# Designs tried in a protein design run: designed miniproteins, single chains, continued (5). Part 80

Each design is a single chain, and the fold is of that chain. pLDDT is the mean over its residues in the fold that is shown.

## One batch from the design tools (miniprotein)

Design m18773
Fold by ESMFold2-Fast:
Order: sequence, then structure tokens, then C-alpha cells
Structure m18773 (fold): chain A 86 residues (1-86)
Amino acid sequence: SIDDLLDQISDLIDQIMKSTSQSELQQLVDEIKQLIDQLYDQNASVTQFIGLALKIIGDLLDSTSDDVKQALQTILNHVLEKIRKL
């Protein structure tokens, strides 16, 4: 379900915030991007995508690691691309 995908994305973003490995960050980014693609394919609403974007922005503001910030910015850009297509 869309709720299950959103929960899974949220859990993976939490893992990004705690990551200390560049290889782990890359794997988490790739997995999150695939789940965002599944949200789009399942017709998630613009409100659900905006909610996800706002969560990522909050996590970006709380992040002190440049690698984590870059990972979150990549995910945010991917979400924003989906919003533009809705």
C-alpha cells in the first residue's frame, strides 16, 4: 500500500541520518529512489509527496554531515521531480 511505502521510505531516511558509510548512503539513496518511483506508479497524491518533501527538508536542517545532506538533497530533488509530473 501507499502507507506501507511511505513508512518504508521514512525508515530508510532515518537510516541515512544515522549512516557513517558512503557506500551505505549510496545504497539507501538508490533504494529510496526506487520506492519513490513506486509511490508515483501507485498514484500517490500530491499531498503525500509534499508531506514527504517537508520531512526531508526537516531532516536536511537537522543534519550536520555533508555526505548526509548531499544524500537527502538527491532524494528531495527526486520527490520534487515527481510532484512536477502530477
Scores: mean pLDDT 88

Design m18774
Fold by ESMFold2-Fast:
Formats: C-alpha cells, sequence, structure tokens
Structure m18774 (fold): chain A 88 residues (1-88)
C-alpha cells in the first residue's frame, strides 16, 4: 500500500518515528499528499524541512495554496541539491 511504502522509505532514511506518524496521518486524510511526501523523502530533505512541510499541511489540510507551496519547497530543495553537486 502507499502508506506502507512511504513508512518503509522514511524509516530507511532515519526520520524520527514522530514525524513519520504525522506524515502518515496526513496521507490517510488526503491521499494526494502521497506523491509529494514520497518525492521529499527520495530527495533526502532534512528532518527540519520535513517537519516544516508537515506543519504547513496540518495548519491548512484543505488549502490548495498550501499544497502548491509544499510542492515548490520540495522542487527548490531538488534544485539546490543539483546545483550543490555541480559546484563540487
Amino acid sequence: SEIEELKRLAEEKGYSPELIERMIDLVKKDPSFYPLFKRALELGVSEEELEAIIGALESNPDGAVRFTAVALIIAGAELERELEERRK
């Protein structure tokens, strides 16, 4: 299931159990968050970045604007990682 896949990926990457539980609760409420969280975990966002994403969604679970902001944060993290690798 999407929930089990997301939980396994997060556990393998060493995120805290508390953040994993909060993330899973959001996906259970709105399955459309699954691809955003999966992408964030695959990109290796920091625990602080993941907590910020979760907190934003918890504050406005039905907010399309918040959903878009989360997607932009994830895209920004991916771009910064690519640029950093090119500077090495």
Scores: mean pLDDT 72

Design m18775
Fold by ESMFold2-Fast:
Structure m18775 (fold): chain A 65 residues (1-65)
Amino acid sequence: MLDAELAEGMARIVAWVYGLRIKEGIVDGTIVVEGEIENPADQERAKELIRRVAKAAGFEVRFER
């Protein structure tokens, strides 16, 4: 299982690369991701990567516009 601090760091890096933002970090076991990517294929790739990181650490993920 991925360490919580490492998972948060990895999710922040993925978000930053794709122009998304992590809201306040991990809240109640949930990673909240804000923002929108204009390219639908890039949006799906970013969401999949963040979901994989969250799942590896046992966290839920929520995407906000």
Scores: mean pLDDT 75

Design m18776
Fold by ESMFold2-Fast:
Structure m18776 (fold): chain A 84 residues (1-84)
Amino acid sequence: VEEEALKQAQKLIEDIAKVEGWPLPEKPSTLEEAAKIVVEMLKKLGYSDEELLEITDRGIKLAKERGNKANLLFFEKMKEVIEK
């Protein structure tokens, strides 16, 4: 589950960098590192902490409804990063 969540987060980082024309950050080795990179990228795109909390809460709800444990773990880690 954690390995799947990390791979999904790594792909999201690559997709955001490609769309925005940004250089790829160093590949994260942990889900916490990946979540920190995603949060920083979204802040660079103009998202506030409040907007990111709304996105993460929606992601947690959707992941629970769909039984997607990897997405749930990722959004919970992203929420932890935003709240700290």
Scores: mean pLDDT 80

Design m18777
Fold by ESMFold2-Fast:
Structure m18777 (fold): chain A 80 residues (1-80)
Amino acid sequence: SSMEEKVKRFEEAVSKKLRELASQTQLSQEEKTALLREHLIALARELGLESLLATLEALPDDASTLDILVAAGEELEKLR
């Protein structure tokens, strides 16, 4: 697959996961952030987006959802 296809697949998965987590009223914000991070790390690994994977894994344990999305967005921009 092309890099463009991988980036698009990752962006679509981010949007889908954010919508799914937003609908989960029983989860805390910390739980939602952890689930988002785990999902994005797993997908970056599956797609072979090594720089993105390294960046997501290097984020501090207390990184917010916004911190994760900004870091991911910056790395995806470098791949275009």
Scores: mean pLDDT 86

Design m18778
Fold by ESMFold2-Fast:
Structure m18778 (fold): chain A 76 residues (1-76)
Amino acid sequence: DEVEALAAEGLAAAEAGDGERAEALFRRAGDLALAAGDEAMARQVMLAGLRAGAVLARQAGDDEAAARMDALVAAA
């Protein structure tokens, strides 16, 4: 459950405004899911990364980018 733990930590970093840490954590989670051949988990990491990106965009005042990321998550 390392991938799930990394994705959760990535979202927490985004909520704290640490976009650099969030990006590094989601990149590692995605790499581990892909290395394991777990396409479903890789997709979940991508969706979690989009949610984290929307949080960061809203914190930065980029409501347009946040809405675009929210729409991608809703469509998935």
Scores: mean pLDDT 85

Design m18779
Fold by ESMFold2-Fast:
Structure m18779 (fold): chain A 57 residues (1-57)
Amino acid sequence: SLLAEAPAEVRRAAVERTAAELGVSRDTVEKEAVRMYLGFEPGPAARAFVEELERLL
């Protein structure tokens, strides 16, 4: 999975960029990404995070 396989610095950059883009906290992005990873329906923050992660990789 992209979240687990991405380098820590790339994952952090994706979280920060997504948080800034959406005007939410980094905690919100991280929490939604984890929930998506546990099989819950991805929210807007999780979807935006995946897009940023794919752009950085």
Scores: mean pLDDT 77

Design m18780
Fold by ESMFold2-Fast:
Structure m18780 (fold): chain A 89 residues (1-89)
Amino acid sequence: SMEKQLKEIEEKLKEIEKEIEELEEEIEKLEKELEEAKKNGDKEKERELIQRIVGLKLRRLGLVLEGLLLRKKAGLSAEEWEKKLEELN
């Protein structure tokens, strides 16, 4: 049913929002560690942290895009439901 699909989308959006928040916290922590590595001249640690930060930012971008697509899908479902209501009146 449409109601089950909307609930599944809402639950998935909440999961995505939580994962984005967790990724943002991890990115902030690693960026602070990166600044410390730069101050200490630890070039190997700097390179490792940059690679990890880039990976997390790419994952965050993927989750944002997934969330936007799910929101758009939910909007399209609502528009189809509104059209059905207009046809019944």
Scores: mean pLDDT 79

Design m18781
Fold by ESMFold2-Fast:
Structure m18781 (fold): chain A 76 residues (1-76)
Amino acid sequence: SREEGIERAIAAIDGIARTYGAPPEAQSLFEQAKEAIRKGDLELAKKYLTQALRIMGFPEEDAEGIAEGIVAIAKS
């Protein structure tokens, strides 16, 4: 369901932040991404997720791939 997809996407974001240790700037972007996911703005969510992951040191291709995967979960 949409709610289950949103919950799983948010859990994935929280898991990444915990596992890799998100600095305040990345944490702020993750919170904005979660809000965008809840509102159904998946393009904005992908933008914020990619920026947060880049701040955390992920290469651009990996950051984009992870963000796209999380957005795909939110659509489920």
Scores: mean pLDDT 87

Design m18782
Fold by ESMFold2-Fast:
Structure m18782 (fold): chain A 69 residues (1-69)
Amino acid sequence: SEAERIREEASRRLIDVITKALQKVKDKMKKNPNLSPKELFQALAEALQAAVPEIRAIMEETARRLAAA
């Protein structure tokens, strides 16, 4: 169904956003091998916080599309 397709698309986009946020943290770890635990947790918090607007937009778009389907 169209509703099922919309949910699958949203799920894949959400996974992609979170994966990209985690990749930014991994890139920082590779670039700085002397990164402290505090700096690592701060980088993770910042990456996840930066992802919130995109996650919100995906959820709002998905709700709108499901209501119209």
Scores: mean pLDDT 85

Design m18783
Fold by ESMFold2-Fast:
Structure m18783 (fold): chain A 84 residues (1-84)
Amino acid sequence: MTDEDLAEQAKALGVDVEIIREAYELDEKGGSEEEHEEIFEKIYGISREELEKLREYSEGPPEKQEEGRKLLKELAERRKKAVA
């Protein structure tokens, strides 16, 4: 991935380019599951538990997908409050 690609993604996510660079370096190197969870939390501000629920809901039946949409809305509201 180029530095320009990293800068574009950082701008789209509203985070520092160093965080995006760390995420891609970790992906290239094949870091641990815990390291990937930690970098994801730095980018999106969600916990391991919330990430796991989102994954379960996205892969579940339609009823669970509706639950996932509610969780996503709660996470979006939390992130909006964190942005000053």
Scores: mean pLDDT 69

Design m18784
Fold by ESMFold2-Fast:
Structure m18784 (fold): chain A 61 residues (1-61)
Amino acid sequence: AEVEKEAQRLILEASRELDAAGNTPEALDRAGRMSDAAVEGYKAGLTPEEIRRRAEEARAA
């Protein structure tokens, strides 16, 4: 499903950003927030667009 694919893309993006940042505590926290938002959105049945929006907001926090 498109929702599942978008959640997987966001988790992969979070993982890549964490690796690029050298696994600092700040990068771990950011990746965790982004991944959590993607998983929560998927479980809640949100649209792919809404899941990405929430993950981007979590990433920016």
Scores: mean pLDDT 80

Design m18785
Fold by ESMFold2-Fast:
Structure m18785 (fold): chain A 77 residues (1-77)
Amino acid sequence: SLEEIAKEFEKKLMELAKTDEERFLMGVQAKVFRDKLLEAKSEEEKKKIAETFLDNVRRLYPEAEEVAKEFIEKIKE
């Protein structure tokens, strides 16, 4: 389920985070991304949401980029 995928992913992100603040912010980003994807009405909107999420991860937490890409691909399934 989406909830199980999100939970496993949040755990992986937390393992990469160096501080409690980074862990919290990564968790918030993952939740916002999930919620926006569930509300999206078109494939174009989903693509824009995914691109924005990946750009935010690359800028703020570059070590989490590969984990974020995996999350995006699993949610699209």
Scores: mean pLDDT 74

Design m18786
Fold by ESMFold2-Fast:
Structure m18786 (fold): chain A 122 residues (1-122)
Amino acid sequence: NVLEQLKDLHEYLSNNILRLKEILQKELGLSEEEVNAFLSSTDIELHLEAAEKLLSSPSEEAQLEGLALLRIIILNNSKIPEELAERMRELLESIINDPSASELLKELARELLELLDKKLAE
């Protein structure tokens, strides 16, 4: 169950800052200074930019990591600015409507879109 794997990954990344650093350096090619700036930031936009870069990768593994990062943004922020929420929605819809995306990636994107919509309704 890939949704369960994504939940496990979210929990793991949330509880292991060193693994998150490794993923950001490996998948995005970020320097140690760039990763430290990212992790020190409370800026949702900076976190969203990282997720967008991961989701733009031709690697399904990197795309799944990008979805995990979007899940972290949605769950860990008490309020998401409307402009950033719309940007996240557009990104998720682009995955759902991509004929080259796997069934798995589309299912996860639909789940995150529903999660985002519920968060915005609160």
Scores: mean pLDDT 72

Design m18787
Fold by ESMFold2-Fast:
Structure m18787 (fold): chain A 81 residues (1-81)
Amino acid sequence: MLEELLEALRELLEELSKEEDPVKQAALEAAIALLVVALLQELSKTKEGVEEYKKKAIEILKSFSSVPKLKELVEFLIKSI
């Protein structure tokens, strides 16, 4: 489940980076925030590899920090992990 959530996070961030419609951007931002909440919930149930999955999530988020319209969202999400 954690690997699937990490891949979904990458895919949603990629979609958001290309989206120009403000309503669709807001929907994608909401989906990304909920996915991060789901990631944190699964991490709280995980006994081993928690720090490794947190590092992977942060690395995915950091890979989008160079996209100007995603910078604030990425910084907020990194602080939440």
Scores: mean pLDDT 82

Design m18788
Fold by ESMFold2-Fast:
Structure m18788 (fold): chain A 89 residues (1-89)
Amino acid sequence: MIDDETAEREARSALEGAEGNLKKAEQYVKEGNIRQAAIYTTAAGVLVIAAEYYASLIKDPAVRQELLARIEEVRKKMNEIGKKIDEAK
């Protein structure tokens, strides 16, 4: 099984990727490109699932709680962007 160091690195990498994709999705919403916004929001969703998986493997409760809280913030942003996409239909 992977160690905590590897699990933390993979979780942080996936989480950073999700945040980057959401930033692009927000930009596409501002540009009125709802199709691209939806694509980048979906990509962020896949990365959030990966981040949750790796975070769940971390044995250090403090590190796991930190990452899960950050994942929750990303999910809140995804829901906000999703509402903006839905309103633009």
Scores: mean pLDDT 86

Design m18789
Fold by ESMFold2-Fast:
Structure m18789 (fold): chain A 67 residues (1-67)
Amino acid sequence: SKEELAVQFLVKFSGLSEEEARRVVEIYLENKDKSEEEIAKKVSEELGLSLEEAINLVRGVRAALEL
């Protein structure tokens, strides 16, 4: 699935565990109606990442799912 491709992309290119990567994808899918910054804030809060790192992860998920 595209979701599994997004998970594998995050694992390979961001150094996240599969569990962390899957949670990022879930947060994105649950919040698609929100701004990139709002989604990134949720990722940052749940995974303990910087907002900058979270923004980059959200952009990566969007790119993977929109292809």
Scores: mean pLDDT 84

Design m18790
Fold by ESMFold2-Fast:
Structure m18790 (fold): chain A 72 residues (1-72)
Amino acid sequence: MEALRRELEGLDLDEVRRRLDEARAALGPVAQASRAAARDPSVTLPPEAQEALRRAGLAQHVYQEKLDELEK
C-alpha cells in the first residue's frame, strides 16, 4: 500500500485522475457489498473488496491533495 501511495504522489494530476477512475470502475461490483457491510457490522468484506476500497481511497486522497495544491 505504501508503495502505491508513493507511486501516485510522484504522478502528475492527470495520471492520478486516470488511476482514480480505474479504481472507481473496479469498485462497481463491490460497491453493493460495501454498502451492505456498512449497514450490518456482522458482515465482513472479502479481501478482494477490501483491497479495491483501499486502492480507490488512496487514489482519491492523493488526487484531492493535488487539487488542493492547485487551488492555492
Scores: mean pLDDT 68

Design m18791
Fold by ESMFold2-Fast:
Structure m18791 (fold): chain A 91 residues (1-91)
Amino acid sequence: HLAEGDAALAAGDYRAAGEHYFAQGEEAYKAGKYVEAAYAYGRALAAYRRAGDAEGVLRVETALGVLLIDASVKGLDLDAILAAYEAGLAA
């Protein structure tokens, strides 16, 4: 999904890029890869914002909220997770 998101982004298809990055974030989260998931969610949010896709933006924000609550309950490194999300937003 990340490579497919990069290809869609290069083609100017911001909605498709958001969909691929979001799917990658969900796969990473299910695999317990919270930092990787946060980065992908950041990429998805940036892409959906460029696409003007309010529903996509809401989906990412909801998924990130769930991830942050789960990570906090589990005592994971929230600084690393948030730094990855910010890096994804800036990419």
Scores: mean pLDDT 86

Design m18792
Fold by ESMFold2-Fast:
Structure m18792 (fold): chain A 89 residues (1-89)
Amino acid sequence: MKLLELGKKYLKQGKYGEAIKYFEENVKAGGPVRPLAEAYVLQGRSYEGGRQYRTAAEYYRKAAEVLKDTDPELAKEYQKLAEELLKKA
């Protein structure tokens, strides 16, 4: 079974940790970073909804880090979002 397809399956189920695991392995195999960044953002939003702002900021920073070379503008947006959440913590 393809890693990208497995990641998307878990993402649709709201199992963001499992989705991240499969997308990380897919990136190591030369796959795209965008699905991984999206999974990190969704995990961050989950922690933000639970008022765990420091953990949420960590996931937004992970999204920014994987996007920095492929989509630097989007990386900058997630970096700013992480900084805003740390002000609430």
Scores: mean pLDDT 86

Design m18793
Fold by ESMFold2-Fast:
Structure m18793 (fold): chain A 96 residues (1-96)
Amino acid sequence: SEIYEQAKKAIELVEKLLEMEAAGVPREELEAVEREGQEHLEKALNGLKEKSPEILEEMQKKSREIAKEYLDDPELARKKQFELLLEAARKVDELE
């Protein structure tokens, strides 16, 4: 549940960042949102590692495959990678 909450917050901040970039918000404000998102992402990843290293490893493998497939669209790759993170968090919650 905590892992899922951290993953969800990271995804919400990515969507907020994309909207802010489209609106022409100053870089300094964009960097603040990105840092907050990274903090939530790191907490989610650490939680996954503690609960299930196997689920984390599978998620990271798929994340690398997405990065290779979407080399020309890093923004879309990031969104798809966050979808994988949310799925991994759900799987860990189902184990307990």
Scores: mean pLDDT 82

Design m18794
Fold by ESMFold2-Fast:
Structure m18794 (fold): chain A 89 residues (1-89)
Amino acid sequence: GAAEAAALIRDLGDQLAKLLKDQGKDDSADQVKTLSQQAADYALQGDYDTAQSLLNQAIQIALDSLDDDSKKKAQDLVAQTLPKIAAAM
């Protein structure tokens, strides 16, 4: 349900932000956290279209900012987590 989708979105955002911080990309990490938190809040309200849009923006910032090795880790994480978020909606 909405609460499960929101929790999964926050967890994904936190993991992506950690990868960015581990590379010294603190500004990008903060943007990813902010967008993921907003996405989670919209998911909790049942606005899944806005939640998905904000989450996709967070994912794009992470992938654009990470080096090739960490980008692959982020892509794997996203591929595993997005279907779970969709199933929770």
Scores: mean pLDDT 89

Design m18795
Fold by ESMFold2-Fast:
Structure m18795 (fold): chain A 95 residues (1-95)
Amino acid sequence: SNGDEIERTALQFVQIANDIAMLVKDPDFTAQVQKYNQQLLQAIGEGDYQRALETAQQMAALAQQQAARLNDPRIQALVDQMQALIDKMRELLAE
């Protein structure tokens, strides 16, 4: 179902966000990632897919700021993967 596909996409997004936090190694950014991951998974569990998409977009924006600040191509590659997963979530919601 689309709900299952959105949930799988959100879980992949959470994994990428955690990978970025491990590369950034900033406790404030790690705390933000944990908070947004929790909000994202809660929104998915409640069937609030618009809030899930908005939460993912906010987290990707924060990750993009870290990629720009650190100028690390590994972080930029993971941010690009986050954007692809957001685009996939948006496509699934447009169905």
Scores: mean pLDDT 89

Design m18796
Fold by ESMFold2-Fast:
Structure m18796 (fold): chain A 65 residues (1-65)
Amino acid sequence: SKETQALLVLNQIKADPVQTVANFLKLPEAQRQVVVNSLKNFGVNDVNLEAELKGKISEADLKAF
């Protein structure tokens, strides 16, 4: 389900933020948009993601995410 996919992505971000964001940025824009929309639909917003990633990945990668 979309909910299960969003939770799996969120857990991957928490477990390995650097590798997960690097892999995400390699995806085509259309696929990245699907992932972002799934996370937003389940209450994960940009502020929550920024707080989790800030200081763990580069500012350029954080801005691109």
Scores: mean pLDDT 69

Design m18797
Fold by ESMFold2-Fast:
Structure m18797 (fold): chain A 60 residues (1-60)
Amino acid sequence: SMQAEVEREQENFEREIATLLSRGLHDAAADVEARYRKWMESQGVPISEIERRIEEVRAS
């Protein structure tokens, strides 16, 4: 389904960011975060949800 595809893409972005942060690759993680933000905006995700998701990934 469209929702399942969106959820898989979100998980892929968040996993990539978490992996890069765990390796100390902060600049690369920031680049992926910027792409993730733009992608979520294109999917109509509210800005409050985008901010919450990014903060949760960074806190991990």
Scores: mean pLDDT 83

Design m18798
Fold by ESMFold2-Fast:
Structure m18798 (fold): chain A 94 residues (1-94)
Amino acid sequence: MLSKEELQKRAKELLERLEELLKEAERIYNDHPDLFTEREKFLIEDAKELVKEAKKILEDENASVEELEQLIFDLELYISRLKELIKRAKEKIE
């Protein structure tokens, strides 16, 4: 099991990756809004909410190991989902 400090470092790294993917997705959305489904728009909004929640958890000195492990899981899941969304959007642009 990773230490709490290692989990915090991993979560911070994943958060930075998620924020970069969100910037890319929002850039594509601003240029080509009609290429996005309602589901894809909700995914972007959900990812924004996850970023806010992640920042709160990482600022909480009392955040548990279990909360950090769950956060890492959620961050990895949304990173994967946004990568697929960006790939599909770019393929639609051709």
Scores: mean pLDDT 85

Design m18799
Fold by ESMFold2-Fast:
Structure m18799 (fold): chain A 65 residues (1-65)
Amino acid sequence: SRLLELVQALAREVQELIAQNASPSEIKAAVDKRIDEIKAALEEKHYPTVESVRLSFLQLIAALE
C-alpha cells in the first residue's frame, strides 16, 4: 500500500529526529510538512487516515514537551 509506505517513511523520519535531539517544535514542523506532502500524493479518501496519523505524532510530540 502506498499509504502504508509513506506513513512508514514518516515514522522513520520522526524516529531519526528524536534520536538527533530535535526540539518538539522542529519535529512538529517536519510532521506537518510531510503530512501535507502525503495528502498531495494520495486521493482524498485517504485523508482521514492520514490526519489520524498526524494526531498520533502530535500526541508523541506533546509527551516530549
Scores: mean pLDDT 83

Design m18800
Fold by ESMFold2-Fast:
Structure m18800 (fold): chain A 115 residues (1-115)
Amino acid sequence: GKEDAAKVAGYILRLLAEAGVADVAVDGNTVTVTTRGNARALALIEALGEVLEEAGAAEVAREGDTFTITFSSDAAAALAASREEALAALEKLSGETQGALHGLLLLAEELLAEA
């Protein structure tokens, strides 16, 4: 559901921050993501935002290299999700949302491995 999509997304954003390709700040249900000029990270965050909006899990606004993601649930809890919790959340999703978030998760893990 929406909370499961938020957990997978939160974990992805944390991986991008750990890889040093984005700055991530959280305030309540709002996450501000600023890219560090990495084109792959920018494309990943754009795709993630579209998936979250389609799932009804978040509202997304963009200004230049900065994305403002307002989750329908607790964003801090989503960003705190472990890899195991993110994978469990992914398994609770279905169809196109599961496939899209799985692909984005793999791309985020690849960026972290290159860091």
Scores: mean pLDDT 85

Design m18801
Fold by ESMFold2-Fast:
Structure m18801 (fold): chain A 67 residues (1-67)
Amino acid sequence: DEELKEKLKQQLTELMKGLAEKAKALDPSATAEIKVGERSITLTINTSEGTYELTVDLDEALKELQE
């Protein structure tokens, strides 16, 4: 269970890093922040058009994977 949570957290963090890199490729002025918590991971992207925030609940994501 703990191994699965750690793997999920790592995979989601890598996915968010990829999204941040893509955002910078589309808008060189864009900035990205990744906040890794025990229960959620949040990606915040600031662009010239505005700010976008994506939050993933780790408990909910784990439940979906086990279904």
Scores: mean pLDDT 78

Design m18802
Fold by ESMFold2-Fast:
Structure m18802 (fold): chain A 84 residues (1-84)
Amino acid sequence: SEIEKLLRELAEGSPNVEEAAKKIVKYMDEGKEDEIVEALRKLTPEEARRVIRNLLSVPDDEIREKIQEFLLKHADEVRELLEE
């Protein structure tokens, strides 16, 4: 899926990190939060940690704020996929 591709780009720390983060936030706004969680579950815990780190490092306050809200809302699910 496009979401899975975007999360891989975020995990790899590609030069497109900011654009990938903006597209992920657009999917959050479209109500596709569960699809994002499912795509994160397909990553290793290490890859998921890199995705979250890179999302929170984006120099856009609006994007970081929406990501923080997403992480808080899905805290239990995110915690599970960060465990080894």
Scores: mean pLDDT 82

Design m18803
Fold by ESMFold2-Fast:
Order: structure tokens, then C-alpha cells, then sequence
Structure m18803 (fold): chain A 90 residues (1-90)
């Protein structure tokens, strides 16, 4: 449950890091985005402890997608969104 949330967040962070490197995103922006994912994980864990694992998973996905939408172009956002969906199917 909490360990599954941490594992999903870790896989998302790894995949997002790969996507950002592929798109030539600068190291400062990469660090900021990966830090944002760490914050999303903390929020998701707090929500899971307060309500349910399912709500924690929703908070994780929503927080990361909102960050990606604010920072990146449509193509990079879509690639990140697809990666999260694939990780959540595992």
C-alpha cells in the first residue's frame, strides 16, 4: 500500500527523468520537476494515510500531471501522461 505508492512514484520519477533527458530539458528544470515529484509522493502518502490508498494514487497522478501541464509543451506532457498510465497498469 504505502510501499506500492513509493514504488509507483519511484518508477514515475525514473521514466520522467528519461523523457526530460530525451527532450533536452536543462538540468535545473529537470531537478525542479523531479523535486516536484518527491513533493507529490509526500502529498499522496499523507492522503493515503488520511483516507485510502486509492485516493493517494489519485493525488500522486493528479499532482504530477498538473506540474507537467504547467511546465511543458503538449508533446512532452502527453509522453509523461502516457508513462504514468503504463506504470499505473502494472
Amino acid sequence: MIDELKEKAKKIKEKVSEILKKHGVDPRTQKAVLTGIDIAEKRAIEEAKKTSFEKGMEVLKKTILNLAKAVFDEETYKEISKAIDEIYKE
Scores: mean pLDDT 84

Design m18804
Fold by ESMFold2-Fast:
Structure m18804 (fold): chain A 103 residues (1-103)
Amino acid sequence: MAEADRLAREGDELEKQGRYVEAAQLYTQSGRLYEQAGDYEKAADSFDRAAKIYEKYAQTGSLLAAMMAMFNYGNAARAYEKAGDLEKAREMRERALRLEDKL
C-alpha cells in the first residue's frame, strides 16, 4: 500500500511536469500493487489514468502507445469489476475495443 501510494503520487508529479509517459508507467505499476493488495478501486483508477495518457499518444500514430492503452484499459476493466463498478468496467472494455479496431 505505501509503495503503491508513493508511485501514484510520483505519477501525479510527473504528469504536472508534462512527463506523461513516465507518469503512465508509474500509474501502471501503482495499479498492479493496489490490485495485489486487494484495493481494486485504486487499482482501477491508476490503470484508467495510465490508459488515458497512452491513448492520447496512440492518437499520434504510436502503435506501442495503443498497445499500452489497450493493456491498461483491460486491467482497469477487471479492477472495476472486482470493485463492483460494472458500468466503468464496460466503458474501459469499449475503449480498448475501439483502439483495437484502429490497429
Scores: mean pLDDT 88

Design m18805
Fold by ESMFold2-Fast:
Structure m18805 (fold): chain A 77 residues (1-77)
Amino acid sequence: MEEIDQLWQEVVRQENRIFENHILDPALLQQVIAQEDQVIAKLDELYKQTGDYRIGVRRIAASASRLVMERLLRKGL
């Protein structure tokens, strides 16, 4: 859980940099998407083990963020 929190905080930090600076770097966007995929996979596994709705909410948030990054990447290519 704590490792997932650290990875998610890094994703949020990078997203804030992208939005604040209006920089659409495809390499950075791909890196963020890859990190979000890791968060989603870890949360899915944890949710299967626990059934905790709070983990489900975090997974939905990570998935929504990934969708935004994917759309930005497609427009930047």
Scores: mean pLDDT 78

Design m18806
Fold by ESMFold2-Fast:
Structure m18806 (fold): chain A 62 residues (1-62)
Amino acid sequence: TLTPEEVRSAARAIANAYVDKGLIKPEEAEEFAEAIVKRLEGKNATSQDVADAAKEVLKEKE
């Protein structure tokens, strides 16, 4: 289980990776990371949960 700070750090890392791959725009990275954090807020999150949340946020974006 990740702490809230670890979830935020992992979310930012995934957002940056998605920017590097051209899946989201650089100006969207902060909002994307925050959306991941909000999806996992108050939940027992693992690294896999952060990755899964990122995929769901990306699907909702397009």
Scores: mean pLDDT 79

Design m18807
Fold by ESMFold2-Fast:
Structure m18807 (fold): chain A 92 residues (1-92)
Amino acid sequence: SSSEKSKAVARIVGLVLRIVGEGIDAGNEELAGKAALEILKLAEEGEEKIVEVKELIEKYLPAILEAIRAGDEKRLEELLKELEKEVEKLKK
């Protein structure tokens, strides 16, 4: 459904804004920006499975926010690579 896809996109945008806000509040804006850009890229690449991509982003969000709060660049990179692999599985 076009409506379901539009709602998934709106939700992903909201999750990206939450990531950016967390980075501003924690003083880790660069890490938040990197996470936001990667999530937007994955949403574009997974557009045909956008509802499932939204669900994966929601699943990873708490750990991503925690890594940003901690300034843990290595943990953030590991989480984003895992998310990328899970999105890639949806396309097969």
Scores: mean pLDDT 88

